# Designs tried in a protein design run: designed miniproteins, single chains, continued (5). Part 56

Each design is a single chain, and the fold is of that chain. pLDDT is the mean over its residues in the fold that is shown.

## One batch from the design tools (miniprotein)

Design m17930
Fold by ESMFold2-Fast:
Structure m17930 (fold): chain A 58 residues (1-58)
Amino acid sequence: SEETLKAIREKLEKLGYTPDQIDRLIKEHVKDDASAQELLKNLTATLEGIEELKKRLG
């Protein structure tokens, strides 16, 4: 869905990717709704892992 793609773009921007890199990553990894949901899940887990590291480091 467009909402899923928007969430993916926002999470990739938080990870420091440029708009052109984000477009390439989406084109390469997102083939259907299932692959979009999987990418979103993986990006969410990555960001949560970074936040947990921040908590442990202070």
Scores: mean pLDDT 80

Design m17931
Fold by ESMFold2-Fast:
Structure m17931 (fold): chain A 69 residues (1-69)
Amino acid sequence: YRITIQLPPGQSGDSVKKYVEKYGGKILKIGGGGQYVVAELPDDADVKALLEEILKDYPDARYTVEKIK
């Protein structure tokens, strides 16, 4: 899976990196002063649990999930 996360203004992506790594993912890109994070996760990763942890810390975050071939 590829996940793109956009954080609200004034937030940093550092906590997002911690959660991605916890679920076996890797950070591909951090941009926008830390407010934009692109990560890749294995197909067996619990993407729902990862997103729930991120949304708990950043309830106004926007995200997109794509299954990579």
Scores: mean pLDDT 76

Design m17932
Fold by ESMFold2-Fast:
Order: sequence, then C-alpha cells, then structure tokens
Structure m17932 (fold): chain A 92 residues (1-92)
Amino acid sequence: HMEEAIKLAKEGATSTVILKKLNYPKEDIEKALEFEIETLIRDAENPKYRPVVIEALRILKEKDPEIYQKVMEELRKRLPDVAAEIEAELAA
C-alpha cells in the first residue's frame, strides 16, 4: 500500500497520521504522536517557526481531527497564549 502512503505524504500528512492509516501497531502510533507533540510544541514556542507549525496543524486538523485535538490540548496546557494565537489563525 505504498501508493496510499505516498499520496498522504504529498498531501502533507504527518508520520502519525500515515502510520495510523496503514494500521501500524498502537504502540508505534502512540510513540510517533508523542514525538510529534513534543516537536510541534517546541517549534510553536519560537515565533520564527510558528507559521510552519500553523500549516502543519491546519493539515492535521483536515486529515485527522482526533490527533489534532490531542496536540492542541497539550499546546494549551504548556503554551496557552501561543495556543490561543494559533487557534485564531486556524479559524481565519
């Protein structure tokens, strides 16, 4: 099913979304999600990388709303002001 994985990657889907769609073990998906959350939060804290984070979250919201909500919940806990700014941009 490489053709489906390639299409998801071309559409900007994150590794967590791709692994989930390919029915990887739950442990592998959870590990990928944890890494993705840590990376997105770290990059969101830096104003220079925030536009890239907003685009990644826009794609994530479209491709997997469940994973998007998990990322946003952690972002609100750790960086509430940044989370509010990102949510405003995503609503526009």
Scores: mean pLDDT 76

Design m17933
Fold by ESMFold2-Fast:
Structure m17933 (fold): chain A 68 residues (1-68)
Amino acid sequence: SDIGWGVGEVFAAVEYTVLLKEVSEEEAEAKREQILAGLENLDDLSALEAVVGKEAAETLRRSILSNL
């Protein structure tokens, strides 16, 4: 997968952030799925921005593209 390398590192950062916010496991899973879905379309970050915010979405996109 073209995004496989970067996704692992992004997932670790997201899981850490979710853990710090003390959300439920179900909410954490939903957030991971939303982030993965947003990352499938790197040309349109609007879905990602709705979940993680504009700054984080652009950082995730740059991280994935740099690690490919």
Scores: mean pLDDT 58

Design m17934
Fold by ESMFold2-Fast:
Structure m17934 (fold): chain A 113 residues (1-113)
Amino acid sequence: MTVEEAIERFPEAARELGSSEEDIERAVEIVEKFLEGKISAQEAIDKLLEIPDPAARYLGLSIIGAYLLEKGEPEELLRRVLEELAKLVAEKAKKPEEEAKKNVERILEELKR
């Protein structure tokens, strides 16, 4: 799946998760600007964290994380994305912050092949 394919499919996925069209459009716009080189990864992450809808935020962060992983970009940015994704997963599962940290560790281990 290309990044363009992921962007095309994610509005449908976010809608199925109950996201509003406004939050979906905002998340897609942030991701597209990042991929076009108009904003930095750090700025894109910050802007996505301002979206109150957790599903739209999760999907946007997931695309950025996948792109950073594919490009071998700085571990600090990838770690930040993974920590925010783990927090969203833990919140949905009603788990404490320890589960979020454990999930980040598992994802980082998977990325090491």
Scores: mean pLDDT 71

Design m17935
Fold by ESMFold2-Fast:
Structure m17935 (fold): chain A 83 residues (1-83)
Amino acid sequence: MEAERRYEEARAELERRGDQAALDVLERGKAIAEQLKGLSLEELRALRRELTEQERANPQPRSVRAALAIGLELAELEVRDRE
């Protein structure tokens, strides 16, 4: 499926580059996507908007924001893979 393919390709590329920090972010994003796998595309988009509003009030570290973005993207791809 597309979500798994993109995750594995990204992981392999980062492993070849030796970018451990980016690998850690990717792994956290994958874990977030697994937690979100029961949600619809509409629910995922609503969650993204809510997280954007919360970020305005209480900014998270860049690595946390990146992991959330990756998780939401992978979750959206997984929903599309199931259509």
Scores: mean pLDDT 77

Design m17936
Fold by ESMFold2-Fast:
Structure m17936 (fold): chain A 85 residues (1-85)
Amino acid sequence: SMELAEELFEEVMRELEKRGIKPDPGLIEQLREIAKRIAELIDAGMPALDAVDKVMEELTKTYPHAIRLKPLFYEAARRLEEKRK
């Protein structure tokens, strides 16, 4: 859902702030698109961490350096799951 994509994106942005990283506009747009793809898989019934793995696997086939973003989305997805308990 759009709401889930926005929540995931906000958690990623919070993690970047916590690490002292200020993303440029291009990175922000990439993070939004990745969050949207992950949210679509979660809405389809995939577990959140598995959704992150699948999207990152597909993305890194074309953009190997995108693997550096995986820990950010893992942390964001884990926090969203904890909020639902």
Scores: mean pLDDT 82

Design m17937
Fold by ESMFold2-Fast:
Structure m17937 (fold): chain A 99 residues (1-99)
Amino acid sequence: MEKAKELLEEREERIRRSAELLGMSEEEKKELEEKFEEVRKKLSEETTVEEVRKLIEEVFKDNRAYVVMETAEKLREIGEEIDEELEREREERERLERL
């Protein structure tokens, strides 16, 4: 339960931040809050982290703030992978110069 609740709270914060950055209207923000309440009402003490993730995806799949947030997270992960590869190549070049 506690891990599932933490995941929901983290996702709620990120989605709200996405909505704010996108300049969404008060009406669109109220729709987000209604969707958050829908997910919260479906939560029980037996709800797993995976079940919460699926509920959020189903409830928010067509919501602009959620789609933008999910896309940004995926792009960040790809960017981090590229940065790690470039850093590894740089360290290898510097090692060869020291030999």
Scores: mean pLDDT 77

Design m17938
Fold by ESMFold2-Fast:
Structure m17938 (fold): chain A 65 residues (1-65)
Amino acid sequence: SAIDTLLAGGKGFEKLKAGEATEEDLEAALRGMYLLGVISEEELRELLKKSKEEQAKFLLEQAAK
């Protein structure tokens, strides 16, 4: 469900800030941003193709703003 995806995304962001994020946590955080309307479906698809380091960098930059 959308709520489950948003909750998983929020948990993924907290783990990322703690330096504990798995690949699944990064994907959940990106999908959560898509559901919140922060990124488009096309942007989500392109971000999911990037390295986990690039995904983490993007998410940390979003969390800092």
Scores: mean pLDDT 80

Design m17939
Fold by ESMFold2-Fast:
Structure m17939 (fold): chain A 77 residues (1-77)
Amino acid sequence: RAALLRAAEEEILRALAENPGGMTREDLIHYVLSRLPVSREVASEALDRLVAEGRLVRRAGTDRLTGEPVEVVRLAP
């Protein structure tokens, strides 16, 4: 479990390094699930852990197609 959490954290950081404007929480979870044999729960936990460590920042955003509120995540400055 610890190794899979670490791998998920590394993939999240990689995705956000390639997307400096940020990604939605759902897009990040999907990205991790497409690359690693982990559950949504593990991917979500890895993301929340990186936010708690101050490595990621959450912001409120809006889906431009639907107008729905979304959580956008980016690398901390």
Scores: mean pLDDT 77

Design m17940
Fold by ESMFold2-Fast:
Structure m17940 (fold): chain A 89 residues (1-89)
Amino acid sequence: DEEILEKMEEAMYAAMKEVNARAPTNDREKKIKLLEDLTKNGDKMVKIGAALMLYQEKLREELLKRGPANEEEAERALKELLEKAKELL
């Protein structure tokens, strides 16, 4: 659904904007901690976006543990992210 993709992108953009404004950093652990804080203390769209970004990081870690990602694994990860977006939106 195109509308779910657009809303997902809007929510994730809102969360990324907050991350960049508060703590511009290349430290992955610091970014994750800030995203976790935003899931509790952000506005509605920031909370949703932060939750989706954390879920995306979890999917990325799972892919890295299995070796180089192929197209099938990438498609599956996108579908899981879209389903999570439907639950939160």
Scores: mean pLDDT 74

Design m17941
Fold by ESMFold2-Fast:
Structure m17941 (fold): chain A 75 residues (1-75)
Amino acid sequence: SAMEEAILAELEERLRELEERYRAGELSVDQLAQGMADVVAETIAREKLSPAQAERLERLALRLYLETLAAHDAA
């Protein structure tokens, strides 16, 4: 739905802000992981998402986290 697409877009934007702060050296790996987990948990709670919707957001955050670490390690 348009609402679910808007929630995903907002989540992706917040996760990418954390990615940018990590790449700038403002966050450690542990702080990036915790920050992403917190953003996902806040979104699930605020939007009252189902378990299936929550799993989708958690998988998205995990993919972005791993991509961020892989890009940093390719230095």
Scores: mean pLDDT 83

Design m17942
Fold by ESMFold2-Fast:
Structure m17942 (fold): chain A 92 residues (1-92)
Amino acid sequence: MSPLELIEEILETSKRLVEAVKKGDILSAIGLAIRIIGLGIDLLRQEPDNPIVKEIVETGNEIILAALKGDFEKAEALIKRLEELARKYREL
């Protein structure tokens, strides 16, 4: 996957994670959280010195923690921030 494809997949998987937790599907939520972590590792390996990439990965990690704690307001705010970071990356 290209860096942009990895970023878009992190964003999509983050949205799916929040929905899975809201539905009480904790096993799917764990799998989606592991996927976000794996995508973030691949993204950092391709773009290790890009500060936007570092912030995308950290935001993804914060989404996982907020969603799994049931803090959906925080998770949704972090998803909006991730959308802004993805847009900023595309403009480079």
Scores: mean pLDDT 89

Design m17943
Fold by ESMFold2-Fast:
Structure m17943 (fold): chain A 104 residues (1-104)
Amino acid sequence: MEEQEKVLKIAEIVEEALRADGEVRPPGSQGLSPEATAALARIQEAYERAKRGEPVDVDEVLENAKTVLRDLSPEGARRAAELSKKAGLDELTQYAEEVIKERE
């Protein structure tokens, strides 16, 4: 149950980060690489499994989240860092902050 809760939180953080990213980009352009698009699909699959109470791999979801975050605007990455910090997801917070730093 704890691992499933973490997967749900990671997926929600990524979704909110993508929403923030989308608000600053022209409609219809997400700017995601093929790798980030595939990673997002894996996060969505893990989210559905977690919602059904099925076993999930938190480390795999976290790596997929990092792949998506790498392709985001600074606005998207800042939203991810804010929400990850609030959720106590230190590794995801540190990665999002690193993405922001490398871009600016």
Scores: mean pLDDT 80

Design m17944
Fold by ESMFold2-Fast:
Structure m17944 (fold): chain A 80 residues (1-80)
Amino acid sequence: MYLSDETVQHLIAALRATRAGDVDAFRQHAEEAVKASDDPLATLDLLESGVRVLRLAGHVSQEVADEVLGVIDELKKRVE
């Protein structure tokens, strides 16, 4: 999978929004990352992995992680 600079910037912004507990900002950046990506499902899988790592490291609450993972699941269904 090739990640453009635009896709990478939105992925980083989405993970920062997750750390800040800003689910709306996460959704916006995740949608833009998907739009900029040559492989939307692989991009969403990277976001899911990043969110899980942040949760395991204690950098986000379970509540925020669950909401963000719900957004990822919704977006995966839309790109199929």
Scores: mean pLDDT 84

Design m17945
Fold by ESMFold2-Fast:
Structure m17945 (fold): chain A 85 residues (1-85)
Amino acid sequence: SEVVKEIEELLAEAHKHMVKAQEARINGKIDEAIEHVEEALELARKAIELGKKYNAPKSLITQAEGMEIGAEILLRRLRRERAAA
């Protein structure tokens, strides 16, 4: 399915942004880390919307939802770290 490939590509890009966010965080670049997590969150949400609209495999929707939850947790943590600085 073309839609399945699009969802997989969105999740792969979200994962790359989450890696870059963690690298930025380790280097004390909190604003850069936040920008990467926000992009990952947008990509994960697009993947969820496409998955639900086109009845993609439940495993892909679950992966996208897991990415959204992970991004939301990291974003909350980074915003707290930024506020504490």
Scores: mean pLDDT 91

Design m17946
Fold by ESMFold2-Fast:
Structure m17946 (fold): chain A 82 residues (1-82)
Amino acid sequence: TKELIDQARKALQNSDLDSLMKLARELASLETEEAVREIRRISAQLYSASQLLKIAGDPMSEELEKVAEELERLAKEAEEKL
């Protein structure tokens, strides 16, 4: 769990959305409260970033919003299995 969380944080810092999504799916498959909380935390951070970029007129806002929504969906599905 810790290694996957650390890798996900690094992917987020590097704006590597593909690696972030792969790691989020791996975290969700663990079906633990810790993994669900981390996925939701990342989703919230990406959503906040997308709102700031949207105000700035940056087209990256749409992509970040979509990734945040997908992460929220994964977290909700994993939480329902707890």
Scores: mean pLDDT 79

Design m17947
Fold by ESMFold2-Fast:
Structure m17947 (fold): chain A 77 residues (1-77)
Amino acid sequence: SAITEEIKKALKEKGLSLEETFEKYDKDGDGVLDRAELEELVKDLGLKASVDEVMAAADKDGDGVIDWGEFLALAGV
């Protein structure tokens, strides 16, 4: 997926781990990223994809949040 390639590239360029990135934006510590937290992540990583496209690709359950497993799948790692 183009989104997966963009995320992998952005993380490598910024020197961030997947775990560090997820924890940084999971402000509540509940193990999920909501739409607002994901918007900040997308903007900070400089992704071309919109937050709606990222949620559509990762949110398998349709509950409007992304858990750690969905985030790993999105990043392809």
Scores: mean pLDDT 77

Design m17948
Fold by ESMFold2-Fast:
Structure m17948 (fold): chain A 78 residues (1-78)
Amino acid sequence: KYEEIVDKFLAGEITPEEASELARELDGEEGKRKVMELLLERTGPQILSEVLGIPPEEAERLFAELRERAAAELAALA
């Protein structure tokens, strides 16, 4: 599953075979979107924690709420 591959990439532990698999996922729009969403999910809370000076657990919760609200607001415009 490419979620594990992305986690290994961020940890610097990715193998050549896993890198090839990740590159294959990035070949399509759907794969690119999923990888970008996963990277944002993994790094977004860390950035919020650092910028706002809050614990990572709180940053994860705040990020999830912010993302859910943004999605709801975009859906309301459709």
Scores: mean pLDDT 69

Design m17949
Fold by ESMFold2-Fast:
Structure m17949 (fold): chain A 67 residues (1-67)
Amino acid sequence: MLEEERERNRRTLEEARGLDADRQLELAKRYSRESAELRSRGEDPELSELYDKTAQELARLAQEKRA
């Protein structure tokens, strides 16, 4: 289960490298919100952490595009 989510998020990050900075930032905000919702419900802490790390990497990609 979690391993499938890790593979999916890895592919999402690879695809996101081809997107413009605005799209990368919108994806980062989406993953950040999903992570926060999981934390607030006390659900699947590993998945919440994975989403948070994915959001951080997407935000980093957006910053590199804007620099």
Scores: mean pLDDT 79

Design m17950
Fold by ESMFold2-Fast:
Structure m17950 (fold): chain A 85 residues (1-85)
Amino acid sequence: MELEKKIEELFKEARERIRQLPVSPQAKETAIKALDYLYEIAKKGDVEKLRYAMELAVDQLESLGAPEAARVVREAGEKMIELLK
């Protein structure tokens, strides 16, 4: 099943991008936790829950002063929604 592999690859890339960002350890942990949660939702194919969880994670990261991490999470979530249609 190629779709699951593409989703996994997107999340691996997003996690690595987060690790390279000049943001606080708390923001990195929050972003990685958010990505893991989005990945679990994506595997179940719930697009609406995925969109909602992505927006919550973005808001949380922005409130931590990490807009760069918020952008990475949003990009990963949006690409995943696109793959799920």
Scores: mean pLDDT 83

Design m17951
Fold by ESMFold2-Fast:
Structure m17951 (fold): chain A 110 residues (1-110)
Amino acid sequence: MKLADALVAEGKKYYEQGNMMLAELYYTSAAQLYVDEGKYEKAKEVAEEMLEKFGESNPLALTSLARAYIGMGKYEEALEYAEKSLKSSPQNSDAKKLLEEAKKLLEEKK
């Protein structure tokens, strides 16, 4: 399905127009759709582009990257990025859920 690709294109368009709020929303939605489709490397690429465009401490970019790492089975990296997202936004419920999920998956691997 090409919906996630279309959302990236719209996000880039809004970024070029200076509409950072809409750009961030479209990129975040694209990363989530790539995860839902099992395209974890594409989700990681989008989240990394968000860090480049919106800042290294952007909580939505960090949460998106953590989600991609969970999908890839890289739970240690997922934990790291979920923790970074919580440091940037302590009330981020999505980051808290991903942190707990990554911790549980790491314990199940031990």
Scores: mean pLDDT 85

Design m17952
Fold by ESMFold2-Fast:
Structure m17952 (fold): chain A 67 residues (1-67)
Amino acid sequence: GSVIRRVALAEVQRVTGLSREEAERLLEMALAGASRDEIVAALKRLGLSDEQAEAAARTILGGVAAL
């Protein structure tokens, strides 16, 4: 639901420092069936560390699984 989506987006922004728009694009990739590795690669291209990208990818995929 919308609450779970908003919580996931807020957590991604908190962990990564990314804008809402960047976080929303990553969530859309996950909804389209992108793998965890693909999400991590996208986050690393945005300048995140491996640790930040891993944490954010888990949060994004967890949010999608709850929808």
Scores: mean pLDDT 76

Design m17953
Fold by ESMFold2-Fast:
Structure m17953 (fold): chain A 69 residues (1-69)
Amino acid sequence: MQVEMALGWMLSELKEKGLSMSEGAIKLVRKIVEKDVRMALRLLKKLVEYVGDKTTVTEKDVKEVVKTL
């Protein structure tokens, strides 16, 4: 439940910024948040900063951002 709420919140925040997540990115983010839900906010902020002018957050983007966490 907490993981689904955090993931839903992250997707909503990204959508407001004109961003979406690929299916692979969603799966990877879910695994990260399942380990520590407190990572959701930090991960979201880093993803938004990392993707710049892109419209889609990919699994590759998530992997690169996770290296900086």
Scores: mean pLDDT 80

Design m17954
Fold by ESMFold2-Fast:
Structure m17954 (fold): chain A 75 residues (1-75)
Amino acid sequence: SKEKLEELVRKAEEYEKQGKFDEAGNYYIEAFKLALEMGDYATAARYGAKAVESFRKAGKLDEGLQKIVKAANEV
């Protein structure tokens, strides 16, 4: 699970470097959800914040916030 978290973050960072903030935000949401499932709340808070920022940069803040709330409710 930790290796999967690192892979999701790596993909998010790669999309972020390409300016593909919507794709980056989606991978940060997956990392956020996985961190919550692992009970790692500090890591979850970090990647939740990165997801919000990525969706804000994509012009999709409301959609990003809905995705975070949905992901949190699934754990």
Scores: mean pLDDT 87

Design m17955
Fold by ESMFold2-Fast:
Structure m17955 (fold): chain A 82 residues (1-82)
Amino acid sequence: MSKEESFRKFIEEMVKEYKENPSDAKLRSIGAMVKRAVEEGALSPEKALEIAEEVINEADLSEEEKKRLLEVVREAVKEAEE
């Protein structure tokens, strides 16, 4: 399985868990995984954002939940860069 495919499936599962049980802990977990993938060089910041945004937009979530998740992912990528 490719790094991109593995990352996508992982984010899809975490987003599903967040939908069933929304919590700050789940948001932090999603952010931490995105940050780690970029820091470890598994994905470029651009690819991590692209995949995460696609997954979040495809998810059966409210517009408010999607915006919150996108904000968390964007902050995680910025922190991973320096």
Scores: mean pLDDT 80

Design m17956
Fold by ESMFold2-Fast:
Structure m17956 (fold): chain A 92 residues (1-92)
Amino acid sequence: GDAEKGEKVYKEKKMDELHGKNGEGASGPNLLADRPNEGFTHQPIGKFVKQLDEEEKKLLALEFQKGIGDFPALGLSEEEAYNLLAYIETLK
């Protein structure tokens, strides 16, 4: 994926309004922040994504297209979902 293109998707889908410009856990879903009170992993989501291999990242991108947990399906193409995942990987 392409993190710069993913950042554009993030902004175009208004995810920065829901989750903060860097996914910094304003009020976002488990996807964008470490949320111990919601039972998420005890690490920032960007660090979690960095631990995935290429095949696991592709599978997670497909879940973004369909919606995962409280994250709605945003009408993303496969390429847009993969680029969005690459951007999320850059978040702290």
Scores: mean pLDDT 59

Design m17957
Fold by ESMFold2-Fast:
Structure m17957 (fold): chain A 90 residues (1-90)
Amino acid sequence: AVDEALERLRRAGEEAAAVLEAAGRREEAARLREEVEGAVAELRRLAAEGADPEALVRAAEEAVRQLEAETLRAEGRLEEARALSEAARA
């Protein structure tokens, strides 16, 4: 249902934000949390106004896919930063 999709979206956002924080990107993590919270609030508002539940679930699932892709990119950047730091120490 819509509430389950929104909970998945919220969780994906927190996981992405945690990776950004681990990379020292606290400002980006805070902004991402705000964007996800805003998206959840907007989708809940549309649901309350009678929007198609299947369309809302699809929108939430698409947002989750985008967050997962961003998480993978952030993890890659963190790994690159670690490798560069190790090379600089060697």
Scores: mean pLDDT 79

Design m17958
Fold by ESMFold2-Fast:
Structure m17958 (fold): chain A 79 residues (1-79)
Amino acid sequence: MKEKNSKTIKKGTVDYLDMLAESLRSRGHLEAAEKIEELKRETEKRLDAASKEGNFEEAVRIAREALRRAMELVKEAMA
């Protein structure tokens, strides 16, 4: 019902992925940073589609999947 909730999920997810990519790049993990940047672009497109359909549940699912995948990439880079 509230559009700003879906926009908040998109902005929060994208901002978080940007923060992770910058952190990884600053620490010399360039390959992992590039993978997070790719994940950000894909996630942004998926969240845009879900927002246009008004599907809040799908937006939450997309955000959760992106965050889990980002954590896996960070863990692999820091291993």
Scores: mean pLDDT 79

Design m17959
Fold by ESMFold2-Fast:
Order: sequence, then structure tokens, then C-alpha cells
Structure m17959 (fold): chain A 79 residues (1-79)
Amino acid sequence: MAKERLERARDLGERLAAEGPVSGLYGRALYARAEGEYRAEQLRKEGAPMGEAAAIQQQYEEEAEALRAEGEAVGAALA
């Protein structure tokens, strides 16, 4: 269930943030992905068109990828 995944991603994000800035960005990426899935599920439950649910999930997927790439860049700069 998307809400359970979102809560799990939040818990993981908190643990990863405690490990450092690179891990914190990775945790934020996981949370963004889970939030996108949750919002898409809510839109489907509200009877929104399938394309609208897919579009919002894609937006959060792109945000997650950007955060992951930022984490890699920060990690490279700190190495």
C-alpha cells in the first residue's frame, strides 16, 4: 500500500539523514518516489484520468532522480 511505503521511506530517510549529507539526499529521493506513488494512488481513488495519475508519478520520479544525482555530485566533491 502506497501510504505504508511512504511511511517506510520516511523512516529510512531519517536514518540516512543521520549518516550524512549524501545519505540524506538519497533518503529524500526515496521519499519523493514514495510520495509520487501515494499521490498517484489518491488521484486514482478520486476518479482522475489514468494519464493524470501517471503524470504526477513521473514528476516525483524526476525529482527523485535529481536528488539522487545531487547526492552523487556532493559525494564526489567530498571524496
Scores: mean pLDDT 79

Design m17960
Fold by ESMFold2-Fast:
Structure m17960 (fold): chain A 94 residues (1-94)
Amino acid sequence: SMAEEMARAEELRREGERLIEEMRELAKQVKEGTPEEAKEKLEEIERKYGEMVRLATRGRRHSPLTAEVGEEMMREAAEVAREAAEAYKELLEK
Protein backbone atom coordinates (compact mmCIF):
# COMPACT_ATOMS: atom_id res chain seq x y z
CA SER A 1 0.00 0.00 0.00
CA MET A 2 1.03 3.65 -0.40
CA ALA A 3 1.00 4.12 3.39
CA GLU A 4 3.39 1.16 3.81
CA GLU A 5 5.70 2.55 1.09
CA MET A 6 5.76 5.97 2.80
CA ALA A 7 6.41 4.35 6.21
CA ARG A 8 9.37 2.40 4.75
CA ALA A 9 10.73 5.57 3.14
CA GLU A 10 10.51 7.41 6.50
CA GLU A 11 12.25 4.49 8.28
CA LEU A 12 15.07 4.48 5.68
CA ARG A 13 15.42 8.27 6.02
CA ARG A 14 15.74 7.99 9.82
CA GLU A 15 18.38 5.24 9.51
CA GLY A 16 20.30 7.21 6.87
CA GLU A 17 20.15 10.45 8.86
CA ARG A 18 21.45 8.61 11.96
CA LEU A 19 24.41 7.21 9.97
CA ILE A 20 25.16 10.66 8.50
CA GLU A 21 25.07 12.27 11.98
CA GLU A 22 27.46 9.58 13.29
CA MET A 23 29.75 10.13 10.28
CA ARG A 24 29.71 13.93 10.82
CA GLU A 25 30.71 13.51 14.47
CA LEU A 26 33.56 11.19 13.42
CA ALA A 27 34.64 13.70 10.72
CA LYS A 28 34.85 16.40 13.42
CA GLN A 29 37.04 14.07 15.51
CA VAL A 30 39.33 13.55 12.47
CA LYS A 31 39.91 17.34 12.32
CA GLU A 32 40.50 17.68 16.09
CA GLY A 33 42.56 14.53 16.78
CA THR A 34 46.10 13.23 16.34
CA PRO A 35 47.05 11.48 13.05
CA GLU A 36 46.72 8.06 14.77
CA GLU A 37 43.25 8.88 16.18
CA ALA A 38 42.21 10.43 12.85
CA LYS A 39 43.12 7.24 10.94
CA GLU A 40 40.94 5.10 13.25
CA LYS A 41 38.03 7.57 12.93
CA LEU A 42 38.39 7.62 9.13
CA GLU A 43 38.20 3.79 9.11
CA GLU A 44 34.99 4.02 11.20
CA ILE A 45 33.57 6.50 8.64
CA GLU A 46 34.44 4.01 5.85
CA ARG A 47 32.55 1.25 7.72
CA LYS A 48 29.49 3.52 8.17
CA TYR A 49 29.63 4.43 4.48
CA GLY A 50 29.46 0.67 3.78
CA GLU A 51 26.32 0.52 5.94
CA MET A 52 24.88 3.40 3.86
CA VAL A 53 25.61 1.47 0.62
CA ARG A 54 23.62 -1.47 2.05
CA LEU A 55 20.78 0.88 3.09
CA ALA A 56 20.61 2.37 -0.44
CA THR A 57 20.62 -1.16 -1.93
CA ARG A 58 17.62 -2.11 0.27
CA GLY A 59 15.88 1.10 -0.83
CA ARG A 60 16.27 0.23 -4.52
CA ARG A 61 14.59 -3.18 -3.92
CA HIS A 62 11.44 -1.88 -2.16
CA SER A 63 9.90 1.04 -4.09
CA PRO A 64 10.74 4.17 -6.12
CA LEU A 65 10.23 6.25 -2.94
CA THR A 66 12.73 4.23 -0.87
CA ALA A 67 15.16 4.19 -3.84
CA GLU A 68 15.00 8.01 -4.00
CA VAL A 69 15.61 8.33 -0.23
CA GLY A 70 18.54 5.88 -0.43
CA GLU A 71 20.18 7.85 -3.27
CA GLU A 72 19.74 11.13 -1.33
CA MET A 73 21.31 9.60 1.81
CA MET A 74 24.17 8.14 -0.26
CA ARG A 75 25.01 11.53 -1.80
CA GLU A 76 25.10 13.19 1.65
CA ALA A 77 27.20 10.36 3.15
CA ALA A 78 29.67 10.60 0.23
CA GLU A 79 30.14 14.34 0.91
CA VAL A 80 30.81 13.71 4.63
CA ALA A 81 33.32 10.95 3.77
CA ARG A 82 35.05 13.27 1.26
CA GLU A 83 35.30 16.07 3.85
CA ALA A 84 36.77 13.65 6.41
CA ALA A 85 39.36 12.38 3.89
CA GLU A 86 40.36 15.99 3.07
CA ALA A 87 40.68 16.80 6.80
CA TYR A 88 42.92 13.74 7.28
CA LYS A 89 45.10 14.81 4.32
CA GLU A 90 45.48 18.32 5.81
CA LEU A 91 46.35 16.81 9.21
CA LEU A 92 49.17 14.73 7.62
CA GLU A 93 50.57 17.88 5.92
CA LYS A 94 51.15 19.64 9.30
Scores: mean pLDDT 86

Design m17961
Fold by ESMFold2-Fast:
Structure m17961 (fold): chain A 117 residues (1-117)
Amino acid sequence: LAERLRELLRRIEELRKQVEEARDTDRERALELTRELIQLGRELATLIIEAADALGDEELRRRALELLRRLVELELELEEAVAAGDWEREDELIDRLLELVDEVLRLAEETIARLEA
């Protein structure tokens, strides 16, 4: 479980950097990478829920579920902005997603530390 969390952490951090690089040069690529980042973030949050259940940690489970909910909401808002051609809203949502991804990564690091204790 800890090794699966670490692998997702590495993939998400790399993808996060690719989104930041692409958003100023290739809008279509940035959107595709952003969708991949949301999907991996949801997978990481789900794996943290699995870890919380194994640890019997209801608080950790609740925190992970809240992050998963926020990722799903951002995904829906992003697709609405894309459909509307609202580039300013897309950029705002990508910024919010990158901040949310940082929160998921921090929770994953806390979860790994607890699994290895």
Scores: mean pLDDT 86

Design m17962
Fold by ESMFold2-Fast:
Structure m17962 (fold): chain A 91 residues (1-91)
Amino acid sequence: KSLEELLFELTRLLQEILARLTPEQRARVEALWGEIFAAFEDLLAGRLSVEEARALARERLAEMAAVVPPELQPLLDEIGRLVEEMLELLE
C-alpha cells in the first residue's frame, strides 16, 4: 500500500471512531491524534527518528485505548496497525 492509501484508510477509521464518541472523549482522542500527527510531521522533517515516532505513537494509542469504549477497540487496533505500516514505509 502507498502512504496516501494508508492515510486515507486511517482517516476513515478515525472519523468512524470520533462519530461514536462523546464530546469529551472526542476532544481527548483528537488531542492525542494531533500529537501522533505532529510526530509524523517531525519525522518527515528529519527532527525525529522512526524509533522515536513509533514510541510516541504507541504511547498515544494506549492513551486513546483508555478513552474509547470497548466496542471501538477493534477500530483503534486497526488504526495502530496502519500507523505501524506507515512507519515501516518511512524506514
Scores: mean pLDDT 85

Design m17963
Fold by ESMFold2-Fast:
Structure m17963 (fold): chain A 94 residues (1-94)
Amino acid sequence: SEKAKKAIEYLKKARETGDPDAAAKAATLVVNLVMNGDEEGIKEIVEFLKEQGHEETAKRIKELSEKILQSTDPDEQAELIDELVRVLKEIIRE
């Protein structure tokens, strides 16, 4: 997935430089992949994170992505998206 590849590139840049703009772009792209139901793209993100040693975080992102897609409540969906963004930002700070 082209979007997943871009998200991974922004995640790498955010980790290397601490750039909050790169972090925000990575989070936005991951949220977009989830909202579009791009299962292949999400799998690429999960596999990348697992390779980087973030296995628990990769599992959590997968679980949050599934919950977001299953949610019919806009308030619940917004809370799950906020949690997904928070989890991604924690990886960048490590």
Scores: mean pLDDT 82

